# Ledger of designs, part 28: designed miniproteins, single chains, continued (3)

Each design is a single chain, and the fold is of that chain. pLDDT is the mean over its residues in the fold that is shown.

## One batch from the design tools (miniprotein)

Design m8948
Fold by ESMFold2-Fast:
Structure m8948 (fold): chain A 71 residues (1-71)
Amino acid sequence: SEEIEELKKELERLKSAFDAATTPTQLRVILRELERLKERAKSLNTPEGQKLADEVEKLIAEVRARLAALE
C-alpha cells in the first residue's frame, strides 16, 4: 500500500539521520519523528504495520540509549 511504502521510506531517512547525529538536540528531533512514525504504523492495524512499528520501537531504544550516553 502507499501508506506502508511512505512509512518505510520515512524509517530509512530516520535511520540515516540517526547514523549522522552527534548532538542531543539532533537525537531529540529524531526521537520525536520515530514516536510519530510508530503511532502511524500501529494505526494501520495490519501485520506489516505492526512489523514496522516493532522495527521503529527498536530504533527508538537505540536513540534513547545514545541520548542518555551524551547527557
Scores: mean pLDDT 87

Design m8949
Fold by ESMFold2-Fast:
Order: sequence, then C-alpha cells, then structure tokens
Structure m8949 (fold): chain A 83 residues (1-83)
Amino acid sequence: SALVEELRRALAAGDLARAVELARELVEAARRDPAAAADAEEAARLIQAYLASVAEKPPELVRALLELEVEVGINRIKAALGL
C-alpha cells in the first residue's frame, strides 16, 4: 500500500506530524473497507516498533496507534463472525 510505505518513510525520518496524518487516513480507510484491514495491521505494527525504539512516547502517535488497533480488532471480530 502506498499509504503504508509513506508511513514507513515518515517514521524513519522522525516526521511525527506526517505519520499521525497517514495513520488517521489508514484508520478511515479501514472503517470504509474491510479489505484495508491488512494495511491497518501493518501500520499498527510499524508504529509499535517506532514507539518501542524511543524513550519518550509522542502522545499523538500513541492515540493514532490506539485508533488503528480498534479498527483492526473490529475487523477481526467481523471476520470471526462471518460479517
């Protein structure tokens, strides 16, 4: 996904504002289309890895991660229930 690749680059560059914007776009994509769930899962993984590597956790990036994890969880529950 182009959004996931842009997120990876933003995190590598330490561009936290851009990373939050991209994470928000991935959250909205997952809300609109269950097919976007894999991108949301990969985005959550990338943000978790970044946060694990830094001593001070940026609050906006933590919130973006929580929003991604909610959408990932909803999609997993829907898939498990055949919805």
Scores: mean pLDDT 86

Design m8950
Fold by ESMFold2-Fast:
Structure m8950 (fold): chain A 78 residues (1-78)
Amino acid sequence: SPLEEAERILAESERRGELTEEQLLRLMGIASRVLDDESLEEVLRLLEQAARAQKAGDFATALAYLRRALELIRRGVA
């Protein structure tokens, strides 16, 4: 399930305290398969903000953006 994969990626990111580029690309791929164009644009924006926060060393902010993106992905598969 795309949602189960997205939830597993979030859990791994939380456990490790970091967001990797591979995790980001996988989440983008999941979002593109399950979301409409408007929701996809918002999720991609949130994931870009998460990546920027991660590069700045601010994992707490990155995690907040990831959780927001996952909520939109959950709505897309419901």
Scores: mean pLDDT 86

Design m8951
Fold by ESMFold2-Fast:
Structure m8951 (fold): chain A 77 residues (1-77)
Amino acid sequence: SEEEQLRKRLDESIENLKKIVDKLVAEGKYDQAIEIIRNAKEKLVRYLREKGFDELAQEAERRLDEIYNEVLKKKKE
């Protein structure tokens, strides 16, 4: 189904984003990591809502917010 394809794409996109974010955090580039998360959240949530997959959009937002909060915690250390 289209939902199953979008879910797979979401999982792959978030996994790839986390790898990029983790690398930036390891390099002390917290603001760049935050910007990438913000841009991904805007684009992915908007795309999923435009397709009518509100629950999947909420899942994407929650997962990206979790990554964002992890970056903020590490920036404060």
Scores: mean pLDDT 86

Design m8952
Fold by ESMFold2-Fast:
Structure m8952 (fold): chain A 83 residues (1-83)
Amino acid sequence: MEEKKKKIEEAIEELAEVLFEELLESLNREELKKYLEIVTKKDYSSASDEEIEEKLREISRERAEYIVEIMEKNGKEPPLPAP
């Protein structure tokens, strides 16, 4: 039981790191602030670099958790039925 729980947690952490790294590679600092504004509906224009990084990691983890939950529980409906 613990082995499955740890495996899921590791998958979430790995996906969260991938999502976080992708954001850092694709977006500059100003774009990252805009991303946070869009996702959280709050202004991050005056946020510190550390605050931005911490929030991006939190959001990436939440997104990873959501994606992993969908993949584990949904097997019938497609995640993106149409663009």
Scores: mean pLDDT 72

Design m8953
Fold by ESMFold2-Fast:
Structure m8953 (fold): chain A 87 residues (1-87)
Amino acid sequence: SLEAARLAIRKVKELAEKYGKITVDQLVEAVREAMREAGLSPEAIEAAVDYARKLGNKVVEKTGYISGDTAVTIAANAVIEGVRKAK
């Protein structure tokens, strides 16, 4: 949902502002918390978390870190894909 995507983006922007870089675990938990707060199903949350973890790990493997801009993109796409795959 649009609400879950906005919440996830908000959470990862706050983390990026505080820490400068985001870990895969921080990205995954931001997506999980946002979708839970938006009332999405466990299946949608699991699909989104799997997406965020896979892309986050790939970015870290290639570059060594996740930037705030990259985290925002992954978080938004994770919510969209999670909602799509669960239904």
Scores: mean pLDDT 85

Design m8954
Fold by ESMFold2-Fast:
Structure m8954 (fold): chain A 87 residues (1-87)
Amino acid sequence: SSGRATQLIAQAIQDLGGTATIIDDNTLQATLDPSKIDANLLGQMLNTRFPDQIQTTVSGNTLTITLGDLDDDQANDLVRLVYSSRL
């Protein structure tokens, strides 16, 4: 479910030293530590890997992620991608 994916991404962002605020079941706002993870790079990776399922907006070190309907496999792949984006 999208709510599960949003929670898993929030946890991954926090594990990477950022802060994450869940706005709703499909929307997350993350503030990233630029020394550990780059908001522009993460946004580009998400848009490239999930062009039909995920929209991202970057403002400074803040990344807003809007999720479409993701199955469990897609959610797990997304979380793995977030962890792999660490510097």
Scores: mean pLDDT 81

Design m8955
Fold by ESMFold2-Fast:
Structure m8955 (fold): chain A 75 residues (1-75)
Amino acid sequence: MTEEEKKLVEEIVRQAMEDAGVPVLDIKVVESGGEIVANVTVPEVTPQAKALIKPIAEELSKKLGKPVRVILNEA
């Protein structure tokens, strides 16, 4: 992935999570097998936080033209 793609993923994930009141502690973006994987660390994995994953992944996949997976990790 490009640096611009990585920055876009980090920005959109952080914005969407924070707009929904979910604090983001860390975001690690990697590319594996043509898929972009965003590992998002939050203080607590709630049902509300989980509900954000599918919309974020769909938006990013459309913007980048690549499959994007978002994974929630608890600190």
Scores: mean pLDDT 83

Design m8956
Fold by ESMFold2-Fast:
Structure m8956 (fold): chain A 95 residues (1-95)
Amino acid sequence: MSPLLERLKKELEEAIKNKDKQKIETVLGRAYLFLLINKLSLPKEEARKLAEEIVKLMTEYFNKAIKESKDKEDIDYYKRMIESLKLFAERVLKE
């Protein structure tokens, strides 16, 4: 795993643990920027694998948060974050 992926993972895990929605959205924004930069700089296949790895990793953290949450608003928020992540990844990978 790249050092940047490890940092994104740690920041996302901490933000979810603290229920810091602003920090969660900041981490997603950094992941989106990272995916866009890699789409421009890496071979298509490498960019695809990296995007799939980021989406999988972040989705796993949000799914864990959904299972551990008892608050419907938090669950709905995490589901929305997963949907946003998938839609962005599809847009990056299709072109």
Scores: mean pLDDT 79

Design m8957
Fold by ESMFold2-Fast:
Structure m8957 (fold): chain A 74 residues (1-74)
Amino acid sequence: MDMEELIEAIERVLEAAGVEVDEELRREIEEELKRAREEGTPALDGNGNELTLEQILARLEALAERAPEARALE
């Protein structure tokens, strides 16, 4: 799965959950995906599509928990 395909899949999941994906959220998703790829995580095995969505959801959850503090420091 390519980065663009993964972002599209995440957007579909978020839209189904009633979450609006704005430019900032999209950028955060892209940054997390790029970081995971750069770290050479081999978690994108043949069963990886669903597992990858779970990983991204976990990272988005972590970002949401940090969002108020991160914006205060920015």
Scores: mean pLDDT 57

Design m8958
Fold by ESMFold2-Fast:
Structure m8958 (fold): chain A 65 residues (1-65)
Amino acid sequence: MIERDARGAMGVMLFTVYGNSADLREEDGKMVIEVTVETEEQLENAKKAKERIEKAGLAEVKIYE
């Protein structure tokens, strides 16, 4: 479940819960979370987090391999 006003917390959650490195930045008034993944398992976890975060309209998630 995504909490209200959790833009910064989402980046920390993605970094901590999914074991991915995550950077937060703002682009044209939108929060962008950049995630770097090294394994297929990390990629799947990052994809699930991306869907959840983007459905809430809180941030855009970019995944790099």
Scores: mean pLDDT 64

Design m8959
Fold by ESMFold2-Fast:
Structure m8959 (fold): chain A 73 residues (1-73)
Amino acid sequence: SVEELKEKAKQALEEARQHLAAGDLPAALRSLTEAVEYRKKLLEEGAQQVAEELGKEIDDLAAQVTRALAAQR
């Protein structure tokens, strides 16, 4: 269901944020990838507004992870 996909996407984003805060960038990227996949499924189900809101959160968190990766190099 759309609600189940939405909850799974939110959980994946929260896990990604927790991994980023812990400095576990590979784990943060894996959780972000899961959030992207759930967002794609939400778009396929026609939940465009929810998918757009999640997309903004995904993009923001992805930028943070990318900056953190660059800082480690």
Scores: mean pLDDT 86

Design m8960
Fold by ESMFold2-Fast:
Structure m8960 (fold): chain A 89 residues (1-89)
Amino acid sequence: KEELEKEIEELEKHMEERSEEIRKEIEANKQEAFDEIKANADNVGSSPNNLAIAERLKKSKSPEETKETLLEILEELEEEARKKLEELR
């Protein structure tokens, strides 16, 4: 029991640290991300999760909006991951 709880705590800490680094990366690469999304708007794949993300990103009209949308998606993924971790307790 204690081992599982420690593993969950380590995962939560790891997720928080990784999310912070991803946020920095999104800010640094927002222009490239915007250009990539624009170039691939018609070719974004077949999984339901990828399609939902692609639709949100296609609505972005600037690198700043792309950054904002990516940060929102990251926050949603963090929320889902935290909920999944809570189910393991």
Scores: mean pLDDT 71

Design m8961
Fold by ESMFold2-Fast:
Parts: sequence; C-alpha cells; structure tokens
Structure m8961 (fold): chain A 64 residues (1-64)
Amino acid sequence: SSMREQALQLARTGARNLKAAGFDVSNEEERERAANVFKNHLLDKGYSQEVADEAAELFREELR
C-alpha cells in the first residue's frame, strides 16, 4: 500500500540520515532506542501499528 511504502521509505531515509549525522551503529541499545523512537513517531503521524512495526524493524536493520 502507499502508506506502507511511504513508511518503509521513511525508515530507509531516516536510518541513512542518522548514520550521516554520526550515529554509533555499533551500539545495539542505541539502535533499539532509535527504532522505538521512530516507531512512536510513525504512530503519532497516524500510521497503523502493523505498518509502524514493519518500518521500525527495517529502520533497525538499516542502522546495522
């Protein structure tokens, strides 16, 4: 769906921007925190729980 694809694109763009800003990708706890912050941001924007969970998982993986 368009909302799902938009959320996944936000995950990729957000992870790329965070890495460019000097985020320490070796810190697992910080990656988990960033992914949870991203998920809550999507939920606040009106994305469904299912879409937000999928996008947050991708965001976490992209930060690896």
Scores: mean pLDDT 85

Design m8962
Fold by ESMFold2-Fast:
Parts: structure tokens; C-alpha cells; sequence
Structure m8962 (fold): chain A 58 residues (1-58)
């Protein structure tokens, strides 16, 4: 099954570049909401989603 989580992005983040990097590195999918600085991350494993969420918050 799919795992999912939401994270608020940094105001200085390049959201498009962050999505490309996290999708490539962790094998997750990101839905971006730029006006609210929110990203929803979905993946096939809980660990991949958790790691991507932590990376997005850093």
C-alpha cells in the first residue's frame, strides 16, 4: 500500500528542484502547493516517505 505525509517547505526552497531531487533520491511522489508552502509526499514504503519528509524540512 501507499504511505503519505505532509510537510511545510522552507520559504527559501526552490520547490521544483526539491521535488525533482526527493522524487529521484527516495522514490516518492510530491504534490506541491506553492502558495501555502506545502508538499504532500506519497511513497510505496513508510521509510522512504519518512526520509523524504525529513529531507524536505531540513
Amino acid sequence: GKYQGGVRLSADADQAALRERLEAEYGVELALYPDSRLAFIEGETEEAVRRALEAARA
Scores: mean pLDDT 79

Design m8963
Fold by ESMFold2-Fast:
Structure m8963 (fold): chain A 64 residues (1-64)
Amino acid sequence: SALEEGAGRAGALMAESAGAEAGARTAIHGSGFDGDPEHTAAAKRAIEAGDLRAAGRHAVLGAA
């Protein structure tokens, strides 16, 4: 679906544009996710694991 395609792209952009993993981690934790709690939890866990691509994917899916 377009949402899944967008989620994949967002994950790739997070991995590329963050440059510094710490910066991306701080921004996502600071913004607060108001979407689906399962995807929000998965995104936070992915950030803690250093998987910015998965984190971006889950963030987009959780916001939908």
Scores: mean pLDDT 60

Design m8964
Fold by ESMFold2-Fast:
Structure m8964 (fold): chain A 88 residues (1-88)
Amino acid sequence: MLAELSPELRAKIGEVRAEVDGVAQRTNAAADKLSSEDLIKLTNLIVAARLHVVAAENSLTDEEAENAIRGAQGAVDDAKALLDKSLA
């Protein structure tokens, strides 16, 4: 059987995935207003967040999933902060 994560962790993975998609959409919408440096940094943070989401989805234990969710959330928070600073 494929490993099943707790329903609570699956819900959190879905929530953080939605946040990553939201940040990616905001970045794309603002791409013409961003410096090349900030656009590269934002793209790298979005890629990192997506990799953490994939790691969480493929986790064999709740602990591994929680660690990956924290990584994804950190990258999302950094991306949101950079977007807010760059567009201020």
Scores: mean pLDDT 83

Design m8965
Fold by ESMFold2-Fast:
Structure m8965 (fold): chain A 98 residues (1-98)
Amino acid sequence: DLKEKAKKIIEEFREVEKRLKEHPLADVTEEEKKVIALAFVFADIAKEYDLETLEEILGKLEELLKDEKKREELEERFERYLKEVEEMSERHKKLLEE
């Protein structure tokens, strides 16, 4: 069921966010950082528009991407999350430097 899968994905990414604040990210790739940032954007959309399924989230994302201003807001949100993930990774790398 897509609804259960979407809830699980959102919950798993919220758990990842919590773990990223507590655990080193020294080995996280640039591609993995982008995936994490996208997950945060999806979670925000789900919360903002009270969406429960991945299908609903993707449908809303497609709708928002057709609006120039909303697309710019989504791109800015993605870049903010990407920056946050990058900063967490760098802090954790420095913590592991002995």
Scores: mean pLDDT 69

Design m8966
Fold by ESMFold2-Fast:
Formats: C-alpha cells, sequence, structure tokens
Structure m8966 (fold): chain A 85 residues (1-85)
C-alpha cells in the first residue's frame, strides 16, 4: 500500500481506541455503575484484538509492530483507569 494510505489507516485505528479510552475515562470520572464501566472495558479489549488482527493482514511489518506496541501501551492505561473506578 502507498505510505500515505497506510499512515491514514494507522491514524484511524488509533482514533478508534482513543475514543473508547476517552469514553471509559468519562464513565470513571462520573462514577458510573461498575457494570457499565466493565462492559465498555470489554468492548475496548475486543476492539484492540480486532485491530491487532487487522494490522497483521493489512499493514507493513513496521506499521504492524508500531500499532501492536501502541495498543499494548493503551490497554495498560485503560486498565489503570478501570482499576481506579
Amino acid sequence: KPSGSELGQVGLMRGQLLSMKDLIKDLVDKKSPLEVIKEKYDEFLDLADRLRAQAERELSPESTQYLLDYIDSLEKEVKELVEKA
């Protein structure tokens, strides 16, 4: 794939994860029911796994490695947010 197209895909994938993180953070900050927070956390983990699989299929090895490392880092941040709830 052309470099610009691949960078655009990585940006969209990152955007999806960041949107879910922001939603979870908002739920935690508002002291939403733990069941609702856990449900959104499970949705985040499912999205992360699907994006890992998509990266392996669609991206170069370099972009795949970058995205996998990014997802791993973001999962740790989101887990810490949920533990704070």
Scores: mean pLDDT 84

Design m8967
Fold by ESMFold2-Fast:
Structure m8967 (fold): chain A 71 residues (1-71)
Amino acid sequence: SKEEEIKRLEKRIEELKKLADFHQAMADYYAKLAPKDPSAYANEFIHRLNLHYLQQQRDKLEAELKKLRDE
């Protein structure tokens, strides 16, 4: 049903949000270490890339959710 599809999308969006919160915290952690540890720059960059891809995925799912709600 439409209601079941909405709930599925909401759950998936929430899971992606939690994952993004994790990558944001890790990026911030490595950013603080970078002045003392050059390897921290690479780790910060990787987590920021993950944030970018997670945001694209969330935007797609949020657009799908909006369409279902607007029908």
Scores: mean pLDDT 86

Design m8968
Fold by ESMFold2-Fast:
Structure m8968 (fold): chain A 81 residues (1-81)
Amino acid sequence: MEEIKKRVEEAKKAGAIAFLGTPEEVIRHLEHLAETNRATVPVVAGDLELGKLVEGHVRTSGESPAEQLRRLVEEIRALAA
């Protein structure tokens, strides 16, 4: 939680759009992405450690959106712990 919050604050300060919010807000965004079957994240995967994590899963995915979302949620929760 604290580490993700700090990264979000740093991204906000730098003017980045990526994942500006709580882990729950990031998860909600990823759920929407999975539901629409979109493999693209239009904003800023890669600027943060969290962004790199999400980008890796989206970019290299050969999996269904549901499977990819499950992995991302697990990794975000681990990062937030």
Scores: mean pLDDT 48

Design m8969
Fold by ESMFold2-Fast:
Structure m8969 (fold): chain A 57 residues (1-57)
Amino acid sequence: MASAEEAGKAVAEALEKAGVKAPSEETARQAGESFRLASGAKTAEEVAKAGLQASGL
């Protein structure tokens, strides 16, 4: 499974590429962990997809 740090970075990068500025690294890490737990995602890529979907992107 991806670490919370890796999940957070993936979510932050995906949001930034979509034109949405991600919050601080620590906040992104916490968000990544929440999306991972909520979606059951095992990889940083799946967590990033869940985060973008939740954001309506």
Scores: mean pLDDT 62

Design m8970
Fold by ESMFold2-Fast:
Structure m8970 (fold): chain A 104 residues (1-104)
Amino acid sequence: SAEERLQKIDEFARELARVGELAETDPEKAIEEYRKMAKNYDGGLGEAARLFAEALEFDLQARKHASTDPEKAAEYERQARELMGRALDILVSLRNKALEELKK
């Protein structure tokens, strides 16, 4: 199951990269895709996908306010970075645990 978990993490990472590219051209669709990932993946992967969706929502709010309220835009950017950092920490933790289990 450790090898199966690594395969699942790799599948998630490939899907994450694809949705990330989509976010550059269609961020609303990318948020929808991250939310689908959150429902389709269990545990930490689902949580990471949910955090990526929330981070992108804050990033969009930051962009919306950038010219009219730069201070509010900066707050949204900080929230986006914080959520993205938490999502990445989850992914690193899951991958490290799977790699450790694979050695046993």
Scores: mean pLDDT 87

Design m8971
Fold by ESMFold2-Fast:
Structure m8971 (fold): chain A 98 residues (1-98)
Amino acid sequence: RLEVDIQVGVLLIEIAVFSVAAKNQGKEELAKLADEFGQLTLELVNRLVAEGRYDEALRVIEWSREAVRKAGKAFDAGNWEEAKKILEEAVQRLKELL
């Protein structure tokens, strides 16, 4: 659905903004983790869409957006290890669903 395409596009922009912010703070490992998270999210969403599973694709976008927002809040607070843990858990969840 067009709605899934728009929502995943917005999420990928949010993830890209996080990655750039992490690089600007010298947190290259965190930036790479965010890039991997974005790639896996897009891969899973595309697979679900190809299978006609639009509601599940939207749920993946919703919890992924919650994860990047929580990581962003931790990052803004200077809690780099917390941000890393949130993204690592999200990446692991995506790998298990792929």
Scores: mean pLDDT 85

Design m8972
Fold by ESMFold2-Fast:
Structure m8972 (fold): chain A 75 residues (1-75)
Amino acid sequence: SAARKEREEELLREADERLKEEAERRDKEGEGVVTETMEQFRAIFEKVQKVLAEDPDDEEKAREVLVEEIEKLFA
């Protein structure tokens, strides 16, 4: 369980960094809405956590969900 939580925290940390970079890029372009974006980020994290909870050994699937949700958010 400890190893599972550690991997989940690492993935979420990486997700945070990527989402922050994308949000900063969009804000610089004048496309970002801070409040709405923050709510969408929370939804993305919840989806990633759900995937990890269902299959904690399939980090690749969790990353796919993360990428897809980020693309949908900024599409």
Scores: mean pLDDT 70

Design m8973
Fold by ESMFold2-Fast:
Structure m8973 (fold): chain A 118 residues (1-118)
Amino acid sequence: MEEEYDRLLDAALQFVRALLEEVARHYKSQGREDKAAEYQKLADELDAEPTPGAREVARRIVASAPSDEQLDSLARFAGELGRQIKAARDGTPEERKRLAEAVRGLFAGLGVSPEDLL
């Protein structure tokens, strides 16, 4: 097993949960309880405790989102990625490697270093 991939996937799962919780909080602050509940449910399904670093990065991303439409798109993509990571906990090393590459792509696109999530 590739220890580096497992560590990256754990950090990504914590980050995805933090991001979904911050998106839920954003919609709740707008009085959009239905959307807030939807994203909070996605966060709760991931069974990961976000680090303070992951929560800070998630807050910055949500605060800098150009529109709710872009935020929704990002949150849906991240939620699906989180579900795949959770499912891959008992998967093959090849499946975990593929997800780690997807995680690197996401982090690069968001300007996030894995070290920022510690």
Scores: mean pLDDT 79

Design m8974
Fold by ESMFold2-Fast:
Structure m8974 (fold): chain A 85 residues (1-85)
Amino acid sequence: MADLERIRELGRKYGIGSAILLALILAGDYDAAIALIEEVHGPLTPEQVEAIRAFVDRQVAQLRAAGITAAQILEQLERDAADLE
C-alpha cells in the first residue's frame, strides 16, 4: 500500500509514466495502472483498456521470466528521481 502511493507520487511529480505503470502492473494491479493513465489522459474507451491489458500482459510475462520484480522497478524509479536534480 505505502509503496503504491510512493509510485503514484513519483509519477505525478516527475512524469515517469511508463516505469510507474510497469511497477503497478508487476504488482498485479491493472486497475491502478489504468486509473493512473486516466488521471493524465482522461477516460479510456473499453477498446483502449483491453488493448493496454493485452500489451502489458506480454510485457509482464517477459519481465517475470527475467526475474524482475515490482520492488526492483521501484528501486530504479527512486534512483532515476534522485538523478533529476
Scores: mean pLDDT 64

Design m8975
Fold by ESMFold2-Fast:
Structure m8975 (fold): chain A 82 residues (1-82)
Amino acid sequence: SVEEEVKKLLEGLDEQIEELKKLLETAKKLGLPQEILDKIEKVIKDLEEQKKLIETERKVRIYKMDKNGNVIEEEERPIEPV
């Protein structure tokens, strides 16, 4: 069901966000440059925005990549059961 897929995606995102927040705290404790801290914070924010999109719109963000790994297209799609 869509609700089962939503739950699975949200649980995965929550786990990733928690791990990144722990990484950010470790990086701060180690005195890493602000540039690195900013990058970690941006990734956390991007994941939180994805989580909100899933919760509010029942959509996921899909990226089309070129042969070199560059994002050439970004599309929001509804979460569908198989």
Scores: mean pLDDT 78

Design m8976
Fold by ESMFold2-Fast:
Structure m8976 (fold): chain A 96 residues (1-96)
Amino acid sequence: MKKAEELVKKARELVEEANELYKKGTEEDLKEAAKLYEEAARLYKEAYELDPSYELAMELASTLFNLAQVYEKLGEKEKAEKARAEAAEAAELAEK
């Protein structure tokens, strides 16, 4: 579906922006990176519902894992644990 491709393209752009902010590592940059990874994960979930694929499941898992690392650096332990659990669930979708 063209819709799924558009969602994936937007999600990838958000991940690239979030990765640059994560590299900078200030508290403000990490907070912005978390928001961008959250939006990217939402878009990947929507794309997966429209057109399930191994690649989308893996990209979702990677995005959620990076989100967990950002939350951990921010001291948001509960959010980090939840994001890691969601990343593991997404990785299982890739294996099915």
Scores: mean pLDDT 86

Design m8977
Fold by ESMFold2-Fast:
Structure m8977 (fold): chain A 66 residues (1-66)
Amino acid sequence: AAAALLAAAEEEKRRMEAELDRLQAEGVRRINLAADSAAVGAEEAARMAAMKAEMEARYQAMLAAA
């Protein structure tokens, strides 16, 4: 049971990391498209940080449940 939960947590973490990398690339692309807008850059950075924190919290919750 615990091994299955850990395997699921590891797979979820890999999916989250891949999604975070994709979102980071998209964020950089949006910043480049709006190079003259510091506000847009700050918003994208804040969104990426929030998503990363949420993904980390979910991963930790899965580990605690194992």
Scores: mean pLDDT 73

Design m8978
Fold by ESMFold2-Fast:
Structure m8978 (fold): chain A 65 residues (1-65)
Amino acid sequence: MEEIKELMEELGVAEDTSEAELWEMALATDDEERKRKLLELSILKGVEALEEAVRRTVEEIEAKR
């Protein structure tokens, strides 16, 4: 997703940073704009991770049937 990559580059965050780490960084920062962008990035990455986890689970269930 282009939005995720652009936000990570803007915030200076590594691409392999987890959504939980981004959430913690957002809570620790006093910069309101940085906090907002970190929260947005965390939500976007969380949605991607959830979608991938669901897809993987469905594939494993189908392979076991």
Scores: mean pLDDT 74

Design m8979
Fold by ESMFold2-Fast:
Structure m8979 (fold): chain A 63 residues (1-63)
Amino acid sequence: MEESARRIITVARRYLDQGKLTEEEAERIERLAREGRFDEAFELLASRVDFADPEAVRRALFA
């Protein structure tokens, strides 16, 4: 499994825990990441949740 997929899924789940993302939205992002569509997954996440710290999220995707 790609490391980028794992990281973006982890970030989406954290935002779900904070109530900034619904479970349906988190699953959708996870599905896109699992399919290797990292750009679409990240854009979906950004469009659904207004990041308080987008740089931290970007670093979670790219080390």
Scores: mean pLDDT 71

Design m8980
Fold by ESMFold2-Fast:
Structure m8980 (fold): chain A 101 residues (1-101)
Amino acid sequence: AVEYRKKLLQDAIDLGQNAIDYLKKAQDALNKGDLKKADYYRKKAVDYLKRASLLSSLSGSDLSSQYFDLGKKYAEEGKLDEGIKYAQQGKEASQKDLDSL
């Protein structure tokens, strides 16, 4: 039981980090004027955040799930800085829960 919850939390952290990495790539693409590449990376980040939110919820980490869902909503709106901020908070909340097990 504890081992399965640890796996869900670790997977949520990893998915959250992938989302942060893609949002940063989207910011870099926007700064270079590559709107198509920026949109591609943004959509990838949204998919990772959806999965991170689901795994956090399944692990019982409701705060982490809420932060990942907020990060997803901001990324969908093209608000990449807010998306990164909330994805990072989701990752940190999942890490705190993992460290408590």
Scores: mean pLDDT 91

Design m8981
Fold by ESMFold2-Fast:
Formats: C-alpha cells, structure tokens, sequence
Structure m8981 (fold): chain A 81 residues (1-81)
C-alpha cells in the first residue's frame, strides 16, 4: 500500500539522520526512495528495490550498516503485519 511505502520512507529518513549521514547523502536517499515508491508496481518490488538501495548505502558507509539493518527489519515487520 502507499501508506506502507511512505512509512518506509519515514523510517529510512529518520535512520539516516540518526546515523549522522551528510545532508547531501540523506537528500539522495530520500529522492531515490521516492523514485522507488513511484516506479514500484508491488510491495514486493518496492521491498526488493529498497533493499538494493540500502545495500549500496551500507557499501559506501559500512559504519551505518547496523542502523540501516534495524530500519529494514522494522519495514519488513510492518509489511508482514
């Protein structure tokens, strides 16, 4: 649902801020998540694309991986409920 995708965006944005990622990186992540929301045709497609984006971010910033993994787990739990 659109509400679950928007919840995922909020969780990712809050997590990126908590992780102290630079403002330009947080803006890039937000824009890419919004693009994924707009282009994904199913919740499964959305989740797969979001996981790929977060994997890319973790590769660039390994120190934030635990916080992003927590965010992804929260999003998966919300989708499964």
Amino acid sequence: SASLKELALTVVEMTAKEANLPEEVRREIRERVREIIASSRSLDEFLAQLEALLAEVKARYPEVAPLLDRALAQIRAAIAA
Scores: mean pLDDT 86

Design m8982
Fold by ESMFold2-Fast:
Structure m8982 (fold): chain A 96 residues (1-96)
Amino acid sequence: SASDQAAQAAVEQLNALAAQVSSKSSLSADEAVQLAQQVAQLTQIGLKSPSPQLRSAVARAGSDALDAISQRTTDPELSEGLRKAAEVLRRQAELL
């Protein structure tokens, strides 16, 4: 379905984003917020898939991307917030 194709594309884009973030030494608060918003948009698109396997893959990829942003952000409160958001998505993936 179109939703399944969108979910697969979201997984690929989230994994690419996580890899790109992981190649950086640090992120400013503004950069981290913009990247987190991109992760949120991609996960929202992917989680519309009727496939439990694709929704699980999207949630895992989103969690990995948020974790990567959290580890590189220089703002401690934003870092902790992103880490908690990553944990929520990881747990959601396990329940799918």
Scores: mean pLDDT 88

